# Designed miniproteins, single chains, continued (4): the designs that were tried, part 75

Each design is a single chain, and the fold is of that chain. pLDDT is the mean over its residues in the fold that is shown.

## One batch from the design tools (miniprotein)

Design m14563
Fold by ESMFold2-Fast:
Structure m14563 (fold): chain A 74 residues (1-74)
Amino acid sequence: SADDYIEKLMASLEKLFEDYLSTHSPEEALRFAEQVIAYELAVAKETWSEEVVEKLEKALRELFEKFKRRLEEL
């Protein structure tokens, strides 16, 4: 389902961003997260309905804001 897709993607991206941060600067990690989020959104727009894409955009925005706060606390 679309919900399973979003949930699995969010978990995967959170792990990916933390793994990347462990070997890169906060500035590099932020740029990486921005690029990955843009890519995932572009891919989703080709596959899913507008309603699913809007739900994903919200989840990705929340994930990005959470990661930015994580970087500010370093």
Scores: mean pLDDT 89

Design m14564
Fold by ESMFold2-Fast:
Structure m14564 (fold): chain A 56 residues (1-56)
Amino acid sequence: SEFDLLKKLSEVTKLSVDYLKAYRDKYMSESKEAFSNEKFKKAVAASFGIPVQKLS
């Protein structure tokens, strides 16, 4: 589920679930394309300097 993704990202990034939820909401509001959990993982990895492999 979406919550499970946010929890996993929180554990890997050391960021709070609430922070990641706010970041996701901002990402969705600014995006012109359909949202996906995979695209969000890549966006988080790029923004916070984390290898995508750690989020797979």
Scores: mean pLDDT 71

Design m14565
Fold by ESMFold2-Fast:
Structure m14565 (fold): chain A 82 residues (1-82)
Amino acid sequence: MDTLAQSLIDYGNDRITQIQDQGRRNGVEDLSQNEVGNISRARDRVQQAIDNNSSDSVIRQQMMSMMRTMHDSMIRMYDAIS
C-alpha cells in the first residue's frame, strides 16, 4: 500500500507543477493557485497517513480522496481554459 500511496503523491506533485504552468499560460493563476491548494492538502493527508503508520484501509481512503480531488481539479482547470 505505501508504495502505491507514494506513487500517487509523486503523481500529485507532477500535477501541481502542470496546473501552475497552465494557470500562468492561460491567465487563470488565481484558479490554478486554488486548485494547487486543494491537491496539496489532499496530498498532505495521504503523506500523514503513511507517516503515522495508518492501516492500509485508512491510507486507501486518503488516496481515494486525493484522486477525487485531482479529478475535480483537472475538470475545473480544463473548463476554465477551454
Scores: mean pLDDT 85

Design m14566
Fold by ESMFold2-Fast:
Structure m14566 (fold): chain A 77 residues (1-77)
Amino acid sequence: MSDSQIQAGRDILDLSRQGYRDSYNATRLGNYQDVLNTYVSQVRSVGISGGLSQSTIDNLVQSVTNGMNGGRDDALS
């Protein structure tokens, strides 16, 4: 794995953690979809720039989306 791919993975992990926190707050403020769309775009951009495969990017987008949905659901509970 290249240094670029390793860095992309780390950046996406950080985006996932921040996305959960931001999705909780965004849900309470009523702008969840805008925040989700921004994070999904960031994950795709980082993955493409880092040279990750399309399959890996799709899996990471799904993982981040699921985490952010968890933050939304926690805000509504």
Scores: mean pLDDT 84

Design m14567
Fold by ESMFold2-Fast:
Structure m14567 (fold): chain A 75 residues (1-75)
Amino acid sequence: SVDEALRQEADDFIKAAKGTIERAKEAVEKNDPRVPSILVAARILYAMVQAAGRTEEAEKLKKEIDEIGKEYEKR
């Protein structure tokens, strides 16, 4: 059904967001100048998860992204 397809797409966005967040964490540790670009990608994926109605998962992703951004800003 369409609802099952939308659920699968949302699960794929969550997986992609988590992978991008892990990449951002590694990039911060390495002082990689690409951190801002990786965080933009993570925020886009977060917005897609939120738009799919996965509010609880989206809120968790947002908190991780915000924390990584703060850590990068303190460098």
Scores: mean pLDDT 84

Design m14568
Fold by ESMFold2-Fast:
Structure m14568 (fold): chain A 81 residues (1-81)
Amino acid sequence: DLFDKLLKKAKEIFNSLKKPVTKEDIKELVEKADNAPSFEEGLTYRLAALFAKAELDKTPKEEVEEKLNVERERLEEYLKK
């Protein structure tokens, strides 16, 4: 599953961040997503930014899962084209 592979890479990026996570870390990840050379690389950084924001905001696991589902749908729509 491509989404699971990108999710694993995103978690590796998130885990490489110096803790505690800062708003600047999230901004950098979003900028990397926006400037990514491929859709898959961009999605990977978007997922990493999502984990970073969840850590900063102490977002409940169930809400994080819902946000991840939105990103999975974006990948599925991309792959249909």
Scores: mean pLDDT 83

Design m14569
Fold by ESMFold2-Fast:
Structure m14569 (fold): chain A 80 residues (1-80)
Amino acid sequence: MQSIRDRITSRINSMTDDQMIQQMRDNGMSDDQIDYARSRVGSDRVAYMALSMGRPDLADSLRGLSLDDAIDVMSQHLTR
């Protein structure tokens, strides 16, 4: 079975920044909010994925982490 961690890694590798931005829009974020979020978290793909899920608090906690640590944090918050 694919772990949630493997699914997150696969999603990050298959998705462009533009696709993540589109998901943020689909989750009700305005263009101004998306631009602000991008300027705040930089180019971290895991942080963009958290933002695309409507979780800006999670994106802030992922900032400056290694990819492995960021995936671990995301996995804990995606448990349902």
Scores: mean pLDDT 70

Design m14570
Fold by ESMFold2-Fast:
Structure m14570 (fold): chain A 98 residues (1-98)
Amino acid sequence: MGTKRDAANNLRAAAENAREAARAAKAGDAKTALIKLIAAQINLVAALFSGADEEKVREALEKLKEAMKALDAGDFETAAEKAEEAARIAEEAAEEVE
């Protein structure tokens, strides 16, 4: 890791995991949703160390944290919404990387 390609790949992986978390949350599968949110968080941190935009990574991480909090409260609708927001931010950041 350390290239712009690595950053883009990690951001796209984060977006995919966040979308899968949103789908699991909508299905009421809290365990799968949590696992996918954690995977997205790991991918965002990896992207940051590869030179991804720090502000966008922080914004996406904040949305994942809000999704996890909603999931813990049993608010699956808000968890899915926040996970989808994190996915959009991560995908936008990936498009801005070479």
Scores: mean pLDDT 87

Design m14571
Fold by ESMFold2-Fast:
Structure m14571 (fold): chain A 77 residues (1-77)
Amino acid sequence: KAVSPETLERFEEMVLELLRKAGKVVSREDLRSLRGEELRDAVVLIQEDPEGTARGIARTTGASVEEVRRGIEEVLA
């Protein structure tokens, strides 16, 4: 099913904040250019496989899996 634009935007903000906390400075445009399709797929996968998705984001951003799980909960709230 189609991903809500609002949920996708909140998810992008979460990923950008995780990158920022890890000392990486990335613009939203750079993130979309590099991983736009992966971000959309990840929003769908958060509901189906939150553990696997959290590990993937943690690996990409350098954040802890626990920190990513908290971010996912905020995005889905």
Scores: mean pLDDT 72

Design m14572
Fold by ESMFold2-Fast:
Structure m14572 (fold): chain A 110 residues (1-110)
Amino acid sequence: AMSVEDWMKKKIEELKKAKTKEEFLQKARDFVAGLFIYVQVEIEYAKETGTPEAIENVKYAVDLLKKGVEEILKIASKILSQEEYDRLKRMLDDFVKQVEKEAKEAIEKA
């Protein structure tokens, strides 16, 4: 089975190869969605088990989401206008903060 790290590398390479702004944004959305699902799966496992390992896995999944967002923004800076980039950055930063809050609340209840 492909590791989440190998899957991320593949998705980042696909983002770098996007030929249009629209293709880039669609692939970026799908990449963020995949990372979000990964975080949610780890949160549910931590809620079910409450183990230190499951808690650390949630933190790791959130860190991978942050890393994925950083890579998206790095590529976006070369493709998008300044105004489009600033909007995307605000949306992704707000999304990451919301996911971090959810993850923290889930860990504190575990």
Scores: mean pLDDT 88

Design m14573
Fold by ESMFold2-Fast:
Structure m14573 (fold): chain A 118 residues (1-118)
Amino acid sequence: ELYKKAIELAKEALKYIDEGKLEEAAEKIAEAEAYLFLAGNEREGIRTLEPEELEKLKKEYIEKRAEKLKKLPEEELRKRALEIIAAAEAYLEKEKNPELTPEEVEKIAQEKLEKLEK
């Protein structure tokens, strides 16, 4: 679910970028990065945060990250959103096929990113 949420938020960010709403795009990218990070922690066997801890991190981490992202140019915001989509989709494939090596997952992510940037 966390990877799917990261993809959803990153796609919303791309829509905001296309509408010229770069501040809203930065906020969505910050959220998407947080969900991707949490999904990665769960995958590596790091304890999933309690709901209270997750809400605190969302509020404090996402707001600070969004402020940094708002300073980036449009092309960098677009690139970050596409990178999140590619990475999350590659790890969703890893969940369906646990035998995929880290190198194979990275290759899938790179191939997906190339198609998205085309």
Scores: mean pLDDT 76

Design m14574
Fold by ESMFold2-Fast:
Structure m14574 (fold): chain A 63 residues (1-63)
Amino acid sequence: DRAAKVAQARALLDKGVDITRQTIATAKKYRRGEVDKSEVDKLTAQLLKVSQQYAALLAQLYA
């Protein structure tokens, strides 16, 4: 269903925005020495994965 896929794309976009906000907050903590770089790297990897899922879904919807 196209409508369901559009809803899924919006959910992925919202998740990407949320992870981006978390990554910025965690990077600030890393700069202050409160967390390890591994925490920033983990969030960056999650963001990349969400972006890839979003791109794949858009290709399926608009190809």
Scores: mean pLDDT 83

Design m14575
Fold by ESMFold2-Fast:
Structure m14575 (fold): chain A 68 residues (1-68)
Amino acid sequence: SVETLEKRLKELAEEVKKRYGKEFDISDPEEAVEIVRLAAEYDAENPEEMKKRIESLKKQAEEVRKKL
């Protein structure tokens, strides 16, 4: 949904701000594309952090399943 995409873009914008010190407007298509590009570039340069993120998401999914 659009709401889910907006939430993800806000999260990425916040991370990009912390990493690069740049603030972006997620409602601007050019800036939204730049946020995604910078996030993807960071993930490519930091595969160990990406691996930890995937592991964390798997653990969170398992906990959610236990509550369903």
Scores: mean pLDDT 75

Design m14576
Fold by ESMFold2-Fast:
Structure m14576 (fold): chain A 72 residues (1-72)
Amino acid sequence: MKEKIRELAKERGIELSDEEVEILSKIVEEYVNESLFEVTNKLNQAVLAGKISPEAAQIGLEVYLEERKERE
């Protein structure tokens, strides 16, 4: 999971801290079987708390969508 997040961020030219990668990995792993609404809500909460950037949240959402497609 962390490697997928880092590689996608690198492709998009977005710099993520190790803390942001950890937070995104945890959210995606916990919410991968939950609805798009629930994962988006958790990512938005992390942005509002100042823990991740909006750009980091977009990377997390894209990784969630890829993981959901692979599991269906």
Scores: mean pLDDT 81

Design m14577
Fold by ESMFold2-Fast:
Structure m14577 (fold): chain A 82 residues (1-82)
Amino acid sequence: MKLEKEIESLKKRIELAEKRKDYVALGNAYDALGRIYEKRNDLEKAIESFEKAKDYYEKALGKDHPRVKVLNKRIERLKEKL
């Protein structure tokens, strides 16, 4: 039940960040969402959320940024568990 409330809060933050085109805020929100789905063992939704976070960080910070590299490694590890 607590994780569902966090997911709802993050979805509202995503809507606000999308309206503002704040790609760092979008990356942060999707990264947090991915971590929640990972804790729930919903690996497919976790991967989707981390891929969105990576895409937004690439737009804001560039493909060579450490945050993008960390997310790439995390996505690969989660895909191996599927």
Scores: mean pLDDT 84

Design m14578
Fold by ESMFold2-Fast:
Structure m14578 (fold): chain A 75 residues (1-75)
Amino acid sequence: MKEKLDEAVDAGAEAGIKAYREAVEQGLPENLARDRALQAASDAAIKKGKEAGLTQDEINIAVARAANRVLEEMA
């Protein structure tokens, strides 16, 4: 259970950080780069969590944790 939650967090964070770096490299404004990163993180965490059989509450936790890791990378 905890291991599957961590996988969803990692998938979300990786997707979000990748999207942020790609957006910055493309010359997007910070607010648009951030929005793309957080959307990518959310989408990846939700997808991985559903595939892993996580509950909605666990998916919500994974999304929040992935978003925090992306925000730390952007700081």
Scores: mean pLDDT 84

Design m14579
Fold by ESMFold2-Fast:
Structure m14579 (fold): chain A 90 residues (1-90)
Amino acid sequence: MEKEEIELAERIKKALEEELAELKKYIEENKESLTDKDFEDILQGLERAKEFIKKMLEETKSEKAKELLKEALKKIEELEAWIKKEKEEK
């Protein structure tokens, strides 16, 4: 039902926002020690997260739930852009 889709999307968005915040902190604290391979592995992880959200969007019927999932996707994309910039500065 649509309410269940919204509740699921809200939980996914919250969990993702927490994980992305922890990942950003980890990168900021360990920037000097991270290798190009570490950055590539992190970016691959984010790409898999994006694919997961995109798949959920295809299966989601609620417009409100779709909006929440699209917001989550945008936050992943914003972190990816920041990580790519951090990698280039090394």
Scores: mean pLDDT 84

Design m14580
Fold by ESMFold2-Fast:
Structure m14580 (fold): chain A 67 residues (1-67)
Amino acid sequence: MKSDIPDSKEKEVKEEDILYIDLNTGKKVYSPEDARKLKEKDPNAVIVEKGYLPKDLKPRPDSKIPL
């Protein structure tokens, strides 16, 4: 069978596709597999779901929608 080569040259990833964010390294993870890879390589890596912040960190209210 033909082998599927991953997009090495083209890295077309939108911020909306960001599933997890590594707070430790600051790297954006676009796939759960990538998140697992980062965590497996760096067990100290803090990977959180996008938009998920601990209670200690208060997210500022974003009112960019002009109604």
Scores: mean pLDDT 57

Design m14581
Fold by ESMFold2-Fast:
Structure m14581 (fold): chain A 94 residues (1-94)
Amino acid sequence: SAEELEKLIASIEAVIAEMEAMLAADPDNPQVARQARGLALLVLREALEHAKRLGDEEAASRLEQLIAEMLSTDLSIAQAIAVVRETLALLKEM
């Protein structure tokens, strides 16, 4: 629903703000980068379930690709934020 999408968008915007704070405080800390990747994975999985509920196969496929990248690469905090921002853009197009 539009209300569920609005709530999901707001929660993702809050996660981006938290990740930006992590980047500002300790940009090179591997433990913080791992936490940022964990937050990004949570966001990606929630967005994927939303795409699947809507039957948006194109969005679901792209989100599955982003999840695979997060699981296979040690992305920096800045790179993890970029993935979450792309996820937000995809949700706004649904």
Scores: mean pLDDT 87

Design m14582
Fold by ESMFold2-Fast:
Parts: C-alpha cells; sequence; structure tokens
Structure m14582 (fold): chain A 59 residues (1-59)
C-alpha cells in the first residue's frame, strides 16, 4: 500500500537523516522494489512524498 511505503520511508529518514535506498524502503514496508514503482515513478518521488507527509504532520 502507498501509505505503508511512505511511513517506512519516514521511519528510515528519522533513523539515518540521509538519502534512503529503495531496497531499504521495500524491506521496512514489507514489499518489493517493484511494488514501490507501481505507486511512484522514481526513488525521488517516494522520498519527496515522505518528506512532505512528515513536514505536514510534524512541522
Amino acid sequence: MKSKIINATIQLALATSAQISLAEIAAAAGVSVASIYKYFSSKNAVVEAAVESYIAKNQ
């Protein structure tokens, strides 16, 4: 699910404070990298969606 991928990305971003790989996001979300590409066109699109979601909810 798209929200599962976004939440996993947020959790990883909080833990590393750095760019995250699609493989790390996939593992954390319990999905395949191919599944991520079904919802997002690129790694940057996933990261941007997660950052926007995090900022909107936190500050």
Scores: mean pLDDT 75

Design m14583
Fold by ESMFold2-Fast:
Parts: C-alpha cells; structure tokens; sequence
Structure m14583 (fold): chain A 119 residues (1-119)
C-alpha cells in the first residue's frame, strides 16, 4: 500500500505543476488583452506566444496525469490563444500599413515646404 501512496503524491505534484502552468497562461492572456487595448500589438503577440508555450507544457502534464478533462480544456485554450494571436498579427499589419501612409504624406508636405522656400 505504500506504492499506491507514492503514485498519489506524484499525481498531486504533477497536478500542482499543471495548475501553475495554467495560471501563468491565464495571466499572460490577460496581459495580451491589456496590450491590445493599449494598441501595443507587438507586446500582445509576445504575450500570446508565451501563453501558448505554457498551455503546451500543461498539455504534456495533463497527458502524464491521464486527465482527459484538463487535456480537453487546455486544447480549447490553445486554439483560442492561437486565434487571438492571429487577430493581433492582422491588427499589427494594419497599423504598420497606416504608419507607412502617414510617412508618405509627411514627405509630400515636406516637398511642398521646400517649393515654398524656393519662392
């Protein structure tokens, strides 16, 4: 019966590690959402990437635990984070395109100023 106690202790330790990975992933998802609200899409993407890594580590732990319920929940979380990261990447690309257009207009205004100085 001491062998059964050792297996229970190992399962408890793995479950604690799993909870820690999930907590870190949730914290990073919240950080990413905050960064998106601030328009910092580069920081949001980095936070989503880190959150996905912690979810992947959690999936590995859930497989070792044979915890099918936690595994299913983590797989759903990974898919959600990947979709949010893809949306943040699209918003970053749109923001970069808008920045390029502003720089082009600034160059046009500067050329007009030079023409006025030559009069």
Amino acid sequence: MEEEKKEEEKKKELKKKLQEKVSKAVGLELRAIGAELDGDYEEAIKAYEEAIKYVEEGIKLAKELKDEESLKELEKMKKRLEEKKKEAEKKLEEAKKKGIKIETEEKRLENLRKVFESL
Scores: mean pLDDT 81

Design m14584
Fold by ESMFold2-Fast:
Structure m14584 (fold): chain A 89 residues (1-89)
Amino acid sequence: AGAAILEKAQAMADKLLKDPSMPNEIKMLLALLVGWGLPTDLSEEQLRQITQELKQWISKIQSTTEEVTDEEGLRLLEELKARLAELIK
């Protein structure tokens, strides 16, 4: 189960690997989203939109995470998951 999720997340990340702005944090978030049921058969445009949302979310979290609790951080992650799920379907 876990190995399959990582494999699918890596396949998605690999499609965007040529983008030099894609950090390891995005790859880890893709693995989490796949674990939550995100489909891996996404179009290039959908992957681009997801990457953009992840970049914006990471940037936002990095500036505020040190001042928030783990519980608040988890809540923000669940919020991102819901938003991305709507975007891909």
Scores: mean pLDDT 58

Design m14585
Fold by ESMFold2-Fast:
Structure m14585 (fold): chain A 82 residues (1-82)
Amino acid sequence: MYLIGFAGLSPELAERLIAAGANPDEVAASLGAKAVMVLTPDKERAEELAALPETSLITGPVSKEQAERIAKATGIPLIVLP
């Protein structure tokens, strides 16, 4: 899976994530966060997201369990795409 980091969650980014199949409740809970991480199995989706101006970090291929550990250690919200 691909992990992408964003410097905050804009309304436009939130709408893109929901359109990509994100859980709307997880997206809503992440609004106002200083940073958010997105996990996707889809390489093309990861490349689209990495091209957005809010992208601050792409961490490359990780497992879901690794992404969840990073989220817990950093306190950064994790949004998982299908």
Scores: mean pLDDT 77

Design m14586
Fold by ESMFold2-Fast:
Structure m14586 (fold): chain A 92 residues (1-92)
Amino acid sequence: MKELEERKKELEKREEEVIKREKEVLEKLKSDEEKLKEFLEKLREALEKAKKVYEEALKKGESEEEAELKAAEVAIEEVEKIVEEAEKELKE
C-alpha cells in the first residue's frame, strides 16, 4: 500500500502551512504576554497528546513508523486548531 507515503506528503504540506500561521500568531501575540502564555501552554498540551498517541500505537503493536506518523498527524491537527482559535481572537 502507498498509503504511508501519501500520508507523509500530505502531513509535510500541512506542517509547512501551520508553521507559517503559527509564526504570524506569535508575532501578533508579542504585545500580549498573557495571551502568549496561554498559546504556548496549549501548544505544550498538544505535544503531550501526540506523545500519548505514539505510546498507545506502540502498545497496540503498530510499527514505529506508523506510530510516529499517527503522533505527527495528531500534533499537526491540534496545532492547527490552536492557531485557528488564536487567529479568531486576534480579529477583535
Scores: mean pLDDT 81

Design m14587
Fold by ESMFold2-Fast:
Structure m14587 (fold): chain A 56 residues (1-56)
Amino acid sequence: MKTDLYNTFLDKIKKANNVDIKEEVLAPITNRLPKDSDSVKEAEEDYEKAVKEFKE
């Protein structure tokens, strides 16, 4: 299960060479959607997958 968000997050992590950008990359989503929305939860999961992929 990979969304366009996963690829976007992975690309941003690679360009920044930094995994501590979670708040920055998720801010556009969390500012527009409630924290308990499925989209926010999926975005958080995609970010964690991108971090894991980058560290491997």
Scores: mean pLDDT 72

Design m14588
Fold by ESMFold2-Fast:
Structure m14588 (fold): chain A 55 residues (1-55)
Amino acid sequence: GKAMVDKLVELGKKAEEEGRYKLASLYYATAGMIAERNGDLETSRKYFERSKELE
């Protein structure tokens, strides 16, 4: 659900702030996958792109 996507994005931002880019990438990718399953393609695309930027 949206709450899970929001929590994963929060965790991704925290990991990114801590310089843990691989972990942040994984959180953003997971948020993107859940958003896609929920039919939120805009949010899904946004976080998949963010995940790739951190590779």
Scores: mean pLDDT 85

Design m14589
Fold by ESMFold2-Fast:
Structure m14589 (fold): chain A 62 residues (1-62)
Amino acid sequence: GAMAEEALRRLRELAETAPTAAARALAQSGYHEVKRLMEEGGSDEEAARAGERGLAAALQAG
């Protein structure tokens, strides 16, 4: 859904642009977690929450 798709876009951008390898790796991991939850029939809210956790971790690392 819209919330999970927004999280995916933000995570993809951060995976490409974050200043540290650690931040990029965390963003990539978050992207894969959101995709997995969506593919396994998780809710838009659940997938988006996982995305927000990944974004927070990546931002703290970079």
Scores: mean pLDDT 86

Design m14590
Fold by ESMFold2-Fast:
Structure m14590 (fold): chain A 80 residues (1-80)
Amino acid sequence: GPEEAAREVEEAARAADRARTAEREAGYTIRAMGAGFQGGLTPEGGREAARAGREAARRSRTRGGRLGGLAGERAALGAM
């Protein structure tokens, strides 16, 4: 009935919120990597930033978030 339809909409909204959160986490990781490059990234810091980007990409449910995290990982590794 209408109540079941409302529940399905609410469940879809929560799934969308989780996907947006994962995408934001990937974005924050990429931004942190960029700041590290400009602020004098150490080799150790670069490796940690690359791992964080890979983890953010793995947790992302969106294609954009995953690609962003992987691009950040490549950029961090390339700077070393």
Scores: mean pLDDT 58

Design m14591
Fold by ESMFold2-Fast:
Structure m14591 (fold): chain A 112 residues (1-112)
Amino acid sequence: SPEDEEARRLIAELRQLKAGIREAVKNKDYEKTLELARQLVAVASRLFDVLRPRMTPEEQLRFSTLLVELGNLVAELERAIKENKPFEEIQKIADRLLQVADELIALAERVL
C-alpha cells in the first residue's frame, strides 16, 4: 500500500541517519551529530503517525515511550556537548540514542 511504501522509506531514512550519527560522533563533529539526531526524532515521529492506525494500544504505548526516550537522549546529548563533557560520555549517550532508534525500527518492521 502507499502507507507501507511511505513507512519503508522512513525506515530507510532512519537507518541512513543512524549511520550519519555514528560517523559524525567518530569525527567529533558535534554540530552535525545534533543536527542528525534532531532529524532522527522528526523522522521517527512521522513514522509513528504513518504506522499508528495499524498498531495495537500496547504497540502505540511502546513506540511513544521510545520516542520520548529518544527526545530525552537528544536533550542529554546537547547538554553534554555544551558542557564539553569527555568524548567517552558523549559517545555513551549517542550509543544509547542509536540503540533506542534500533528498537523503534524493529518495532516498525514488526508492525509492517
Scores: mean pLDDT 92

Design m14592
Fold by ESMFold2-Fast:
Structure m14592 (fold): chain A 95 residues (1-95)
Amino acid sequence: SMERAREALRKSALEELEETREAFEEFKKEGEELLKQLEETEDEEERKKLISKISALVSALGILAAVFSIAGDEELAKEAREVMREFTERLEKIE
């Protein structure tokens, strides 16, 4: 029963892998654009909105990294974790 549960979870992750790859590419692009906007804006209200959006995107990247790892794509999982770390570090330097 436990073996069947693990196989079902892995198959589900594999079926979502292609959609997750496309989401990852879009999130990388969106994150770069949001970080650029944050670096260029001096409006405190707009900055808070951008920080919130970037934080939500970093959380989404964490979910993608978990899906990549479950699917067995450790290279994509590592890349997603590295992008999360980069965005988090850049966000901390701007705050």
Scores: mean pLDDT 81

Design m14593
Fold by ESMFold2-Fast:
Structure m14593 (fold): chain A 63 residues (1-63)
Amino acid sequence: MLDEKGKAAGEALEPVLGKEGGESLGYAAADAAAEGASQEELAKGAAEKVGEEAGRAMAEAVA
């Protein structure tokens, strides 16, 4: 469950952060979502690091 969501989020981020960076942030986002972070909060937080489009894709993958 978390591993699959983290992997999907990491793949969405790979074009911006590379494989290692994408996986790291993707798994962190999946963990935050499991702890109750909303899709909106995840997308907003990621937008500063990876841009709005990639941040939204990440949030959709883990929500």
Scores: mean pLDDT 76

Design m14594
Fold by ESMFold2-Fast:
Structure m14594 (fold): chain A 56 residues (1-56)
Amino acid sequence: SVRVTVEADPPLSEEERLALDRALKEAYATGDWSPLDALLAELAARGVRVRITVER
């Protein structure tokens, strides 16, 4: 199983957390990382610092 840790500053809103979770699950299910990449770019542009750690 893959273990994922997500940290964000400032903390993500409920809508942002759900969108990120959905994009992350889609990436692991289909191998399509482009929705996740787009969301991370949008958050970075808004000044949100996001760290995602993935362990196999």
Scores: mean pLDDT 75

Design m14595
Fold by ESMFold2-Fast:
Structure m14595 (fold): chain A 81 residues (1-81)
Amino acid sequence: MIEVPELSAEEQQAALAYLDKQIAAIKAQAAQNPDLKDLYDKIIALYDQMKEAIKAQDTESLAKLNEEILKLGKEVAEKLA
């Protein structure tokens, strides 16, 4: 009956809400750090792609997008240090 789904409707809604919150936070950081705007814009674009992948239940694309977001996030953190 109930299996371990890759993304349930509840998980999909929670994930989309999480990504919306992250996008808003990144936009705020980009406004305060114009030297890093290019990196922030790339991260925002990846989160937008991740939202579409979640809607499509494309777990393969989600894994790849998550890896790219983590790499760019580390670059931002290093430049802010």
Scores: mean pLDDT 77

Design m14596
Fold by ESMFold2-Fast:
Structure m14596 (fold): chain A 96 residues (1-96)
Amino acid sequence: SGYAAGLKASADRSWKLFEEKVKEAEIADKNKDIDPQKTAKLYREAAETAEGLAREYQRLADVDPANASEWQTRADEARSTAERLKKKADEYEKKV
């Protein structure tokens, strides 16, 4: 449906933002001279984009029954990624 197509376009945009935020966090993580709090913030931002993406994929699973299994898998992967990124942010926040 046109509604599902619109949600997919939104998810595609969210995926691009997610990729950019993950890349920013990973670049910061590799640079030992960067303030750990700044690296933590970048991982938190990346986690938030992953959570948003998971919600969009879950909505796609609900409105696109023919492809629900694929969208659910993507939603689950995005949630797992968000949890991993949050853990990295927590680890950096503990550095003094």
Scores: mean pLDDT 87

Design m14597
Fold by ESMFold2-Fast:
Structure m14597 (fold): chain A 80 residues (1-80)
Amino acid sequence: MDEYAEKSAYYAAEAEKLREEAGGVETEEAREKLEQSVEYSRKALAELKKELAGAPADEIIARYEAFEQRIAELRDKYYK
């Protein structure tokens, strides 16, 4: 159960790291890093869906809220 949430968080962190390293879309290397970031984001979502599919409704809600909170914290870090 928690393993899927941990994998989701790991892939999300790797996606963010790749976006930071890319720095833009000006080079082929930067575009490749952004492509990898998208793939890691897709993997993060897939693991989250596996976690949620096996959980009772209350746990699904709690997991979703925790994920939204994490995204909000990351946005605040970049936009504020």
Scores: mean pLDDT 66

